# Designs tried in a protein design run: designed miniproteins, single chains. Part 38

Each design is a single chain, and the fold is of that chain. pLDDT is the mean over its residues in the fold that is shown.

## One batch from the design tools (miniprotein)

Design m1306
Fold by ESMFold2-Fast:
Structure m1306 (fold): chain A 97 residues (1-97)
Amino acid sequence: MPQRVLNIQILSSSSLFRAGEQFSYIIQDDEISLSLGDVIKRAIQRRYGIDPADLQISGPHADRPIDSLADGMQFQVDIRILSLNDSFRARIIISIQ
C-alpha cells in the first residue's frame, strides 16, 4: 500500500518552535481515518513531547480525514499551545509514496 507522510514546516517562531524547522511523520495504516488535525497533534507529540490535549489545530481542512487528502496537497494551519497561551503557523504537505 502507498505510504502516507505528513511533512511539517514551522513558519513562525514561538517559545518552543523556531521558524524554518522541518520534520516528517509517517502516518500509520490505523491513522488514515483520523483528521488532519489529530495526526498533526500526534506528529508534534512524537517530535516535542507535547500532550495532544494541550494543542489546538485550526485552519482549512483540519477536520478532513487523512484518507481524503491527495498526494502533494498543501495547507497552512495555526497551532495553539493552550497551557502556554502561545501560537505558531505551520505549512503541512501530504506525500504519498
Scores: mean pLDDT 84

Design m1307
Fold by ESMFold2-Fast:
Structure m1307 (fold): chain A 72 residues (1-72)
Amino acid sequence: SAFLRLPPETRRRAAELYFAGYSAAEIARELGISVRTAREGIRLIRELGAQLRAQGKNLSLAEFIEEVARYR
């Protein structure tokens, strides 16, 4: 995935922008990445959120953003 090849810092920033209500196009503009890569990131964030919820994980927003940054 193009999103997973981004540095952890960039993925962390993408997650922060997503939770702040930014669209894929706005995230792409702010990070200098393609809209396609930003959409892949949003999909990953949603999928990871569903997985953590299914596991009964009680994470803060900051902890969840860090999970996005460290995901492989």
Scores: mean pLDDT 87

Design m1308
Fold by ESMFold2-Fast:
Structure m1308 (fold): chain A 75 residues (1-75)
Amino acid sequence: AAAAQQAADDAEQLREGEVGKETYDFIQEMAKQGKSMEEIKEEIEKKMEEKGYSEGEKTAAIVTLNGFEDRQARA
């Protein structure tokens, strides 16, 4: 029982990490193209819908977006 739950938790954490990195790289690329934060948010929401993200994956994407926005606001 514990082994199956651990494997599922590890897989979810790996997917969340991949989504976070992919989202960050995507935001950086969009920002380099001169996209506004509003446009970047819309593209991320579209990407979440197109890829059918899990709740954890959606959370990872949103946390990554919020972190990027906070850094821009403090610059």
Scores: mean pLDDT 74

Design m1309
Fold by ESMFold2-Fast:
Formats: sequence, structure tokens, C-alpha cells
Structure m1309 (fold): chain A 58 residues (1-58)
Amino acid sequence: MTWLERVQRRLARLTPEQRAEFMDEVLRIAEKLPPHPSDEELERFTAEQERVLDRLEA
């Protein structure tokens, strides 16, 4: 399963309110990325997205 498929499956299980919180948090994290992020920066970004999902599911 790809990272994208995993995230999409988790998002599908959330309420609309939780999805809105996820989107807001991810956009805040994305604002701090440079215009051309490195592979390491993208890996940290994906890890941060999964942390947000973990927090919302708790």
C-alpha cells in the first residue's frame, strides 16, 4: 500500500469535522515548506501528516 492510499483510507474513516481539522493542520505545516522541497523535507511532511491523523484518531 502506498503512503497516499494509506492516508486516503484513514481520512475516509474520519468525520467531516476531523477531516477539516486535518486539512487545516496540514496546510499550516505545508506553509513552512520551501517552494522546491527536498526528499527529506517531503518525508518529514508525510510523517507530520501521519502524526496529525494519529492525534485525531486518539
Scores: mean pLDDT 76

Design m1310
Fold by ESMFold2-Fast:
Structure m1310 (fold): chain A 73 residues (1-73)
Amino acid sequence: VTLSDEEVADTVAAARGAIENAQKALEKGDLRTASIYTVAAMILASVLRDAGREAEADTILAQVKEIEAKMAA
């Protein structure tokens, strides 16, 4: 996958938005919505990894893992 620096920034912003929405859904007990947004963040992290943005991808995946742990609790 080839992304410009602007497209990378947009992808990171979209992933952060998905994480924020997942956290808000989890706080409301909406596990379905939280799951949808965590999956969206994982897809965006995969796009970043394919573009060679490993550090950004790892940061997003770490946040997804924290949300998944809270969903399992």
Scores: mean pLDDT 83

Design m1311
Fold by ESMFold2-Fast:
Structure m1311 (fold): chain A 61 residues (1-61)
Amino acid sequence: GAGGGAAAAYAGGASPAGARAAGEVQDKFHDGTGARDAAEKGGGAPLTDTEGRGTAQASRS
């Protein structure tokens, strides 16, 4: 239902926070082994992907 509003907030400010939180959670779950790869990729890849997707979706809204 509230995809547009949530997507806008997610892309607007959650992008860096979301990617950071995701990387932090991943690191905690795997205790650094393999999580570093996911966290490092999360810091770069998900920030770009999440921001692009959220922003694009909000723009289309």
Scores: mean pLDDT 46

Design m1312
Fold by ESMFold2-Fast:
Structure m1312 (fold): chain A 87 residues (1-87)
Amino acid sequence: MTLYLIDLKKYKPLKEDVTVREALKHYKDQGAILAETEMTLEEGKRLAEKLNAPFYVFREDEPASKLDEFLEKNKDKKYVLVGVEER
């Protein structure tokens, strides 16, 4: 699983019908991705607890609208953690 630490102040939603994987590449180009690393689901959960950050896992092929809903629900936070499962 690839884990992304997202800065919600720098994130701008894509107004395009794209996948979670494609949206995260765009957010990385915006400078909204502070860290990207490979880890297990359990390691990701522990990191989220240490950072006091909301955490959710998406499939790479899911619509970006699901990612955007998660980011919007947590817009009052400084950071979120997003896990991506590859296929």
Scores: mean pLDDT 82

Design m1313
Fold by ESMFold2-Fast:
Structure m1313 (fold): chain A 82 residues (1-82)
Amino acid sequence: GELEQRMLLAAAEVFERYGFHEAAAYLREAARAALTDREKALAYEKKALEAFREALKRDPERARAALAEALARIRAIAAEAA
């Protein structure tokens, strides 16, 4: 629902700041679909994951840093909602 959309948008902002524009774009599309079309949201999340895997191959240190920050922000959002 709305919480999932907030988490996806937070992850997209982090990946955008680290320069992972393709993964960020797919996460934003997943967030748009999260409230209305679960199948479409999951499809975009899979595309974001594939874009991130390619980023991880090219720039593993920066990709790991982006993932760590995104996960920390997602955990903070989840904790506030609990």
Scores: mean pLDDT 86

Design m1314
Fold by ESMFold2-Fast:
Structure m1314 (fold): chain A 68 residues (1-68)
Amino acid sequence: SIQDTILEILKELQKKEGGPVSLPKFYKELSDKFGTDAASAQAVGDAVQQLLDEGKIIREDGKVSLGK
């Protein structure tokens, strides 16, 4: 699913950075993976919001990290 792909991207970025990932870097990787058109941006935004609502992603101080 799109959510599973987003989680795997975040997991790999966290390993590379050794901690939480900046929002611009995270969104750049999502754009590189899913594309930059309005429909792709909307679908990615909706999936990120769902992951935040489920606690699978945590957003704090302009950074994102894996939740539970």
Scores: mean pLDDT 81

Design m1315
Fold by ESMFold2-Fast:
Structure m1315 (fold): chain A 87 residues (1-87)
Amino acid sequence: SVDSLLAQARALLARAEAALAAGDVETAMRYAEKASMALAHALLEQGREDLLAELSARMKELSKIEDPEERTRALLALNREVLAELE
């Protein structure tokens, strides 16, 4: 269900934020990427092709950021923005 996917995304983002605060950028990125996948599935279930296309395009741009910590922060911000659109 969409509610289950959004709950999963929220939990994964909280874990990513905690890992980043602890200095574990690699773990933070892994959780952020999992959150993006959960959000993409939620957008597909809601028929929000507009937001899914925007998420995909912005994630492609973020992949060009060479600094792992900056890339992780940018992905977390994007995921939070997408979550806000769905709440």
Scores: mean pLDDT 88

Design m1316
Fold by ESMFold2-Fast:
Structure m1316 (fold): chain A 71 residues (1-71)
Amino acid sequence: TFETHVARGRALAAAGMYALAVDEYEEALALRPDDREVHRNLAAAYRELAKRVSPEHRDALLARAEEAEGL
């Protein structure tokens, strides 16, 4: 369900598992595409991933975060 994906995403993000949190938030958005809270959580997860990758991959993750926040 939508609620299960949101809950798993939040738990994974709290554990620092941001790549898995992104997957769960994307599954939630597949069920409710315009959920602003999930878009904000997805953007936050992408920004946390951007901090943890090499500089050459940072811009792509920041662009994904901006796209998620665009609603």
Scores: mean pLDDT 79

Design m1317
Fold by ESMFold2-Fast:
Structure m1317 (fold): chain A 79 residues (1-79)
Amino acid sequence: MTIEQKLEEITALTERALRGEDVSAELKALLAGMSDDELKAVTRRSSIYELGLMMEHLTPEQQKLMKDVYKEELDKILS
């Protein structure tokens, strides 16, 4: 699966979650298969709603990486 396909899947799962569907298992499986580079790309390109849904299903190491990427992007905007 390409990074573009993974982003499309995250968007689709987010839309399903917004409709009241439980997508926890699918999100967890998708995120568990991601490399650090893929997770960084997803973090930079995802909406805040997608990131909120992902955060609960990430490992502690992935959560730290996602937070670090967001801090870097915020620092760039404020610089």
Scores: mean pLDDT 78

Design m1318
Fold by ESMFold2-Fast:
Structure m1318 (fold): chain A 78 residues (1-78)
Amino acid sequence: MDEETFEAEVTLALGLIYYAIGKIDEKRGNFDSAIEAYKKAIELFEEASKSTDPRIRAEAQRLIEDAKKNIEELEKKK
């Protein structure tokens, strides 16, 4: 558990960093950069969602949905 769970938590955390970058770029009107950051976050959240820990999977799935919604809204504003 320890190594696999730790790796999944680190992957989730890295995804959250890209998600935060996306939010910052969105606030600044840098929509293309925000979309790219959210896409990278989704890739990391998808990797974390493969975890055997149901808590990590649930969190990752929620974040994937949030990031996808943000991309869709930003694509309409470009």
Scores: mean pLDDT 84

Design m1319
Fold by ESMFold2-Fast:
Structure m1319 (fold): chain A 56 residues (1-56)
Amino acid sequence: MVDFDRIRELAEAGDVEGLVELIRAASAEEQEKMLTFLQTLDLSEEELARLRAATR
């Protein structure tokens, strides 16, 4: 299950490692939803690239 409140909290804290672990634990469908949501947050391109790498 995707917990968007936790994802937002980790992103605001700059906890990229925590976000990577959540993505790796998720199904492929959930990973796509997480990435779509993360793109709406004020994250750097470098942080988004690290998160995308966790799915592939």
Scores: mean pLDDT 78

Design m1320
Fold by ESMFold2-Fast:
Structure m1320 (fold): chain A 90 residues (1-90)
Amino acid sequence: DAQQLIDRAEGLLRRAERDPRDDDSILQATRLASQALLLAARNGDRDAVGRATRVLARTARVARRSGNQDLADRISRLIRQTSDEASRIS
């Protein structure tokens, strides 16, 4: 269920926002939000796609603030690829 994945990702993101150096929380939030985007895209759930994309964008912002340039770049690339795929599926 995309909503469950989004909820878990948001929880991990809140943790990472308090400690941006918590790479594990940032990575887990990214994985869950990515899975949610793909699942929501397949199901045509545009609301869930938007929510998951927002979580990924916030995760990238947190990663940049922490100085994790490689992580921020990887997340931004994933957001672009997943958004393109979701748009095509819809």
Scores: mean pLDDT 80

Design m1321
Fold by ESMFold2-Fast:
Structure m1321 (fold): chain A 92 residues (1-92)
Amino acid sequence: EAAEILREAGAPEEAVAAMEQAEEYLAKAIEAARAGDREAAEAYARQAVAHAREAMELVLATGKEEQRRAAEEAARLLEPRVEELARLLREA
């Protein structure tokens, strides 16, 4: 998972925790969207974006190339799920 990629690269624990929250809220957003609850899905999506942004800022602040590469990989891992959520919200 995205948080595990950051952990393996030696990212700060705060960054790993923020990414775990982002993944949790993204999963809740997708579930709410599938249930037809657009309002809940959008609220969870906002939380996912906020936590993911926090995780990326903490990783990039380290200035380490390895951690920057891990952040890019984590973002790529989440991309298909973000696209799935966008598609589900379009169908609602």
Scores: mean pLDDT 83

Design m1322
Fold by ESMFold2-Fast:
Structure m1322 (fold): chain A 102 residues (1-102)
Amino acid sequence: MKIEKVDIVVKKEDGKYVLTITLKFKNATKAQLELAAQQVVSVAKTSPGLESIEVKIDYEKQQVTVTATFKDEEAAKAAAKEIAEKIKKMFEVEEITLTFES
């Protein structure tokens, strides 16, 4: 399955560190979007220091967004790096960006 873009952002929000993973697809089926969401959530759930996780699928925009919350900045950054590497192994990705916001 080809992914047009993966955008991974770690940002400090409300005293916590929020990791947002956005997967942009082209011509994916509903089942493919749902499978990708499940696979990314499964990877994120193994992250040390994870407090919460949410997933949203936008079928019209062909987009999956996974939001993971951490108390610790280094845990969030480590999770972001590991998730990026695992996504590259699971999917054919045209573009991937990893951003740490102040």
Scores: mean pLDDT 86

Design m1323
Fold by ESMFold2-Fast:
Parts: structure tokens; C-alpha cells; sequence
Structure m1323 (fold): chain A 97 residues (1-97)
């Protein structure tokens, strides 16, 4: 459980870096980057659920809430806020691990 949760945290941190790098990109390129980040997080969420553990389920719920916040911030054009939400989610995931 711990290793999978730490992997999810690392994916969230990498997502934050990608969103910050995309900040000055075109609107379409920003949407593509955000979609790829959310897809990567969705894969991690499914992996956490497949663990069949209470810790994995709590980590998946946390990641789902983080994904929801990121999607809302991206829709508002706030890529910096979305990156911060990913970093917060990564810290909470590490605390669960």
C-alpha cells in the first residue's frame, strides 16, 4: 500500500510541474496538458483501489478530490492554483503512506 501511495504522490508532483510549464502555452495546449495530467492521476487512483485495502481506498478518495479541484481550477484558467492543489494532494498522500 505505502509504495503505491508514494507513486501516486510522485505522479501528482510531476503533474504540478507540467501545469506550471504549460502556463504560457496556448489554451488548447494547456487543455491537452491538463487532460494528460488528469488521465495519469486516474490510472493511479484505479491502482490504489485495486489494492483492496482501507489505506488504498482512503488514498483513492483523496486523489479523486484532488482531481476534482484540479479540473475546476483548470476550467477557471488557474494553472498555478491547479499545480498548488496537486502539491497539497501529494503531501496528504505521503502523510497517508
Amino acid sequence: AEEAILEAAEVAEKGAELLREAREDSPLEREITASLVLMSLSVQRQALLKLGTEKGRRAAELLEETMRRVAELVDAGDLEGAAEALEEGAEELRRLA
Scores: mean pLDDT 87

Design m1324
Fold by ESMFold2-Fast:
Structure m1324 (fold): chain A 92 residues (1-92)
Amino acid sequence: STREEMLEHARKVAEELGKKYGEEIGELALKFLEALAAGNKKEAAKYLYKAAKLVFEKNPDIGYTEEEIEEAFREYLKKLGFSEEEIEEILE
């Protein structure tokens, strides 16, 4: 697929997510997918973290605390090969 085809698909996915889960989540999903298409792993991870936090804030019945979400994300990013400095930038 070309970058243009990938970005068009990303916009459609983000629109559907926005309809189902709210516009803010759709906007974060679009930014995540655009960063991923650009090969910018750090920016993609930032938007994924923001989206995850928003999902858990809107769905408190899931039962995870903000601290537990941050800890799980730190472990995940470390496994993906991010440095401690990059992890702090992602989680800011």
Scores: mean pLDDT 79

Design m1325
Fold by ESMFold2-Fast:
Structure m1325 (fold): chain A 100 residues (1-100)
Amino acid sequence: SAAEEELARLYAEARAAAQDPSLSAAELVALFRRIADRALEIARGTDDPAVLARATTLLLGVAFELQELYRQGLVSREEVQAMVERALEAERLHRAVVAA
């Protein structure tokens, strides 16, 4: 689907950014936030469990990257918590669909 293709592109963008040493922590956080906001928008607009699983995986991956930056002292605890909450929202949406 178009949503699955967009999530695959967002995942590739997140992976490339995580591996780019030229990006500052602030630039990386801004990019991860933009990717996460779009992934959550896709998740909120679908009842397709495959799309929800992909969005949840992407959001968990971004949350993990922010947690690593937090351990390095590069981002706030509040930034990590906000990203974890986005991932948990996508997981709840996925769980609701597969339970129906």
Scores: mean pLDDT 89

Design m1326
Fold by ESMFold2-Fast:
Structure m1326 (fold): chain A 55 residues (1-55)
Amino acid sequence: AQVENEARIKQALADFGVETQEMLEAKDDTFYAIVASEVGLSQVTVEKMGRRLLA
C-alpha cells in the first residue's frame, strides 16, 4: 500500500509538471487538494509524501 501510494503521488506530481521539491513548496492548498482527489489520499499525506519523494 505505501509503495503503491508513493507511485501514485509521484505520477500525479509529474502529470502536473512538479519535478522538484522547490516546485512542490511553491504550490498552495488548492494544488494539494487536487492531487489528493486524483490519488484518493488525504491532502496532508500527499504533502508529506510528495516532499519526501522529491527530496
Scores: mean pLDDT 77

Design m1327
Fold by ESMFold2-Fast:
Structure m1327 (fold): chain A 76 residues (1-76)
Amino acid sequence: MDEELERKLAGAEEGKKRAEELAAQGAYQAAITVLEEIIKGLEEALKRYPGNEKLEEMLREAKEMKEQFEKKLAEA
């Protein structure tokens, strides 16, 4: 695997963990902001590595998590 690609994937994974920690503290808006930054970075990476399954998987997970947090924020 490309080392730059691995670094981007690791950064996205760390950011998702950070967003989960923020959400656990009730900071849903901050968690959503973190996920928006991750999504943007992953979309840019996908333009450079089109069809990369790991990037696509991480992007889907980040978008799903964002939707879940947005729903919780609306229900609060």
Scores: mean pLDDT 81

Design m1328
Fold by ESMFold2-Fast:
Structure m1328 (fold): chain A 65 residues (1-65)
Amino acid sequence: KKEEIEKFKKESEKKVEELEKEAELYDKGARSASPENAKVFREKRKEKLEQKKKIEDEAKKLVNS
């Protein structure tokens, strides 16, 4: 049971890392884009950060349950 939680945490960390990388790419894109395109990139970055937070919250919930 504890080992299953640890494995889930490791897999969640990999997904969080990927989402962080994607958010960073959108942040860089926003800084180099036109104002209109920058708005789109910032919204995409927000979506990636929300997905990351959801995964982190789910992992925390599993540990506390």
Scores: mean pLDDT 79

Design m1329
Fold by ESMFold2-Fast:
Structure m1329 (fold): chain A 88 residues (1-88)
Amino acid sequence: MEELRARIRELRAEAARAYEAGNYVEAARLAAEAAALEARIRLPDDPEVVAEIERLLREAAEAYAAGNLEEAERLERRAAELGREALA
């Protein structure tokens, strides 16, 4: 888990730098990757919920890569909501 936490920190730092450089697509993609890894650390016990969160984060990353920032943010928010619900 140490390597996973280190990777999350690196991805968030890279996302912040990309955002400052005006590369919003790359920043959003890196942020989505960090969110996906963080979800793995905080996985709920329900494998169906885990699969749905991972699917949404993959779709968000694809949307970011395609420049569809609104769609990517919508998918990321849904994944975050599911993660919170599963931990509640």
Scores: mean pLDDT 72

Design m1330
Fold by ESMFold2-Fast:
Structure m1330 (fold): chain A 99 residues (1-99)
Amino acid sequence: SAKMKKLAEEMLKAIGEELEGLSAEESLEKLEKFTEAMKKALSEEVQKRLEGFGIMGIITAIENGEVSLEEAIKMAKALAKLLSPEIKKKLLEKIKSLE
């Protein structure tokens, strides 16, 4: 759906902005934390379906509608909690516009 594609784009943009200026090692650590937080925001049953998915796999699943809009919003909110205040605010405003 258009909302799912827009949410995936905004999440990817927020991740990119958060990683700007970081080393490769710091970026990998943050991506791992983002991936785990997004998965943990979902029920244990849905977490099993996303087992082995990295950050790009999750974003692609959202874009393609392989998860529900409710599940995608839960993941986006979990991601937002780990972002710097300015990037977090921008992502939360976009999430609110899609609810």
Scores: mean pLDDT 84

Design m1331
Fold by ESMFold2-Fast:
Structure m1331 (fold): chain A 97 residues (1-97)
Amino acid sequence: MSREDLEKEILVALMQMEYSVLSQAYKKLKEKAKTKEQQEILKQIGEIIKQIGKLVDEAAALVAAGASLATVQAIYDEAKELSKKANELEEKLNKLL
């Protein structure tokens, strides 16, 4: 295994960890969401988490196919921006509970 291969695997692992954290927070918020406004924010969070999950799967497949570190990094950066947006919406929903 090259150093570049290890760096790609670390990026996928970081994406998987963040996806897991967001998914667990989403499950807890889903149990507490009662109003139409709360459920609308929850739906937006769910759609973003679904997009992050697809990027995690894509990154893992690309690493397995021998894609460049730059290609995996671009997907990681996209997932990181979506993760930031999901965290901001989860914080907003928490304040409404």
Scores: mean pLDDT 88

Design m1332
Fold by ESMFold2-Fast:
Structure m1332 (fold): chain A 91 residues (1-91)
Amino acid sequence: MLDELEEEIIRLAEEYEKEPTKEIYAELARLLERLLEEARRSGVFTEDQLAQIELAARYFRALSIPDEAKAKAELAAIEAELRERRAAKAA
């Protein structure tokens, strides 16, 4: 199941690079959200890996939001979290 989900996410990410649409963003977010649930149930992923999948899911979910103001706010929050994580790892 996980391997199938990983392949589907990779394929959809390649489609996103070609022609990004709100529908592709929503589908990618859905698959990443499902991957996160399966990953948590599997018990083989670290907390950092789970957090990375969660951030990716939130990022694409934010891109799928039709309301521009809400999408911008969610993207800003995600960027702030990524900035903090990078600063912590660089220190």
Scores: mean pLDDT 74

Design m1333
Fold by ESMFold2-Fast:
Structure m1333 (fold): chain A 98 residues (1-98)
Amino acid sequence: MTLKEKLEKLEKVILDESASGEEKAKALREFLDLLGISAEELAAYLQERGYLSADADPNDYVLLAESLARYLRDEKATLLDLEIELGVRRLREAVLRV
């Protein structure tokens, strides 16, 4: 299974309105682990985009998964698109460090 196929499978679970919060949280953990992304980094990105409250607990994986699902639906984005955006954000932060 390619990385793209793994991301598509996880995306289907996260976007599935019939899936339980636990199933979505599990898919989110697998996505974060697969790409080496921290829950804190994803939470910060979703907060910057207005999909998550600034006072939200980044370790609330159910809330984080639901916020990610809203982001993906509203922006018509994929998990691969999100990986690219997070990569660009990391590069920007690294270049601006003095």
Scores: mean pLDDT 80

Design m1334
Fold by ESMFold2-Fast:
Structure m1334 (fold): chain A 69 residues (1-69)
Amino acid sequence: QLESDIYNALILMAVAIGDAETAVRIAEEALRKGLPVPEDLLQAIIDVARKNGDEETAKRAEELLKKAQ
């Protein structure tokens, strides 16, 4: 799971600095590669995007969360 751990760490860093657009982009790439992304991380991206008023990024993260369920 080393590659998955690296992607999740990068997503977490993007979320921590308030960059939901970068976070969702990294999450999309991880999932395309078949790497798991925790649902809590996807929810964090949604929350940051909505706080920023970025409805497009929030919708992208919601689509990923649906696929995870």
Scores: mean pLDDT 84

Design m1335
Fold by ESMFold2-Fast:
Structure m1335 (fold): chain A 109 residues (1-109)
Amino acid sequence: SVEEQVQKYVELLKSSNPADRAYAAKMLGKLAGQVKDQEHLFSLLRPLTEDEDIAVQVGAILALHRIKKTSSNEEIKEEAENAIQEALAKSKFKDYQEKIAELLKEEEE
C-alpha cells in the first residue's frame, strides 16, 4: 500500500548509506500527492537539503518541488519554494545549481 511504502521510505531517510537516503527522498517526493500529512513530509525532507551528500541534497530539493506541485495548501507551497531557493543559494550548491535547475525543469508535467 502507499501508506506502507511511505513508512518504509521515511525509515530509509535515516540510513547511514547516502544512496539509500537519496533514493528514499526521491520516492517520498513521487508519493507526495498521496501523503495525507504533507506538512510532516515537508518537515522530514527539508533538513536533507543540507545533507553531507550532494545526491541526497538534490533528491530532497526535487522532493520539495513535488510537494509544491501536489499540495493544495498555499502555505506549504510557499514554504517548499522558500526552502528550495534557500538550498540553491547556499555556497555548497554553487557548482551544481545549474544542474539542479535543469532537473527541476525535467520534473515539470
Scores: mean pLDDT 80

Design m1336
Fold by ESMFold2-Fast:
Structure m1336 (fold): chain A 58 residues (1-58)
Amino acid sequence: MEEEIEEILKKHKERVEELRKKAEANPDMDVLKYVGEMLRVVGEATQELLELKRKAKA
């Protein structure tokens, strides 16, 4: 479980870095849109972690 949590966090950290690179490549990118994409990644990470915890309790 702990190793699985670390893998989920690592995967989402890489997605955050990809979003940062996209923002740097497009200086006209709306900051609000960038924040929205960041929140989406955090939401997906949270969902995966909760699903992992739920399966461990079953």
Scores: mean pLDDT 76

Design m1337
Fold by ESMFold2-Fast:
Structure m1337 (fold): chain A 90 residues (1-90)
Amino acid sequence: MEEIEEVRKKMEELKKKAIESFDELVRRARSLGYQDFADQLEQQKNQVQQQGDQVIQLGTEEEYEKFKKEVDTQLLRAQIELAVLEEQRK
């Protein structure tokens, strides 16, 4: 069962990094005056945190891979949306 503990540690690290990335995007969106988008990003951050906690409880490599893919996809979409908004402001 050593593998489950290792997987949980990877999930905790992924969750922490994801939350930090969303916090940065939220800060940037707010600094640009896009409050509605910043609120949307905070909701996504809360969902990632909640999903991460659930995935950590399950402790499987399959759940880790699914969570990682979902987080990567959500962060990429958020970064693209913010970049479009930044361009519109210029």
Scores: mean pLDDT 81

Design m1338
Fold by ESMFold2-Fast:
Structure m1338 (fold): chain A 91 residues (1-91)
Amino acid sequence: SELRLKFWVEKTSLTATEEDVERMQEEAIKNPLPDVEYDPKELEEEAAKAGVKAKFEAAVIKGGGTPETAEALKEAALQFIKENRAEAEYV
């Protein structure tokens, strides 16, 4: 869920930059994920293990896997990183 995504963002925000998220979003649009039925909960668990790329891919799938949805999820992901970066600096 969103709480697990936030936790994962906080854990990785020490090394993840806004540019990293933008690059991931661009790659997701260029090479869209397949139209497959995913369980969002299972996908979030894989994202927590795999890092920034998997997190963004999971968010795109949860949103329906379209370029427009990817843009909206990119905005949310950047916001999570910005809001949680200060706390992550002290971990």
Scores: mean pLDDT 50

Design m1339
Fold by ESMFold2-Fast:
Structure m1339 (fold): chain A 72 residues (1-72)
Amino acid sequence: SEVKELAEKYGVSEEAARLAMEITKGDPTVAALALSAARGTDEQIEEALEKLKDNPEAYERFKKAVEAIRSL
């Protein structure tokens, strides 16, 4: 499943990957950015912001996903 692949690729739990996919409405790009940002390097956060600057709805989903993942 995409959830399992995402979990393995980013070294996170399947629960974290599933939450990211649910909050981002099945957008694997935004989910991947949220998982990277939740693990917390400034570089990964900068890349996420640059990719999402032109899409406010994706940015809001990204923020919600990061908060949810960090709450696990």
Scores: mean pLDDT 76

Design m1340
Fold by ESMFold2-Fast:
Structure m1340 (fold): chain A 94 residues (1-94)
Amino acid sequence: MSPEIRNEVDVAVFVIALAVLKLVAEKRGDERTAEALDIAIDAVEAAAPTKSAIEAAQIGVEALAKALGLELPYTPKSISEAVKLALEYVDEAL
């Protein structure tokens, strides 16, 4: 797979994961967590044109942590680590 296509797929996977978490937060009536996830999605999409997928995911996770008032315990090194950390933040916020 070309690096360009891989990067686009990795960004799309992370954005979809955040969108699914937002849907869960909305169904639970947690407007604060849903808004934080929107901020994270916007941050990833803004970074994606000029950053690698991993860097965009890192920016998204940092934006999510900041919006929720949580600390970033580690910098994710893969898309799966970024998804796991986003899940942990949403679970803590709910």
Scores: mean pLDDT 84

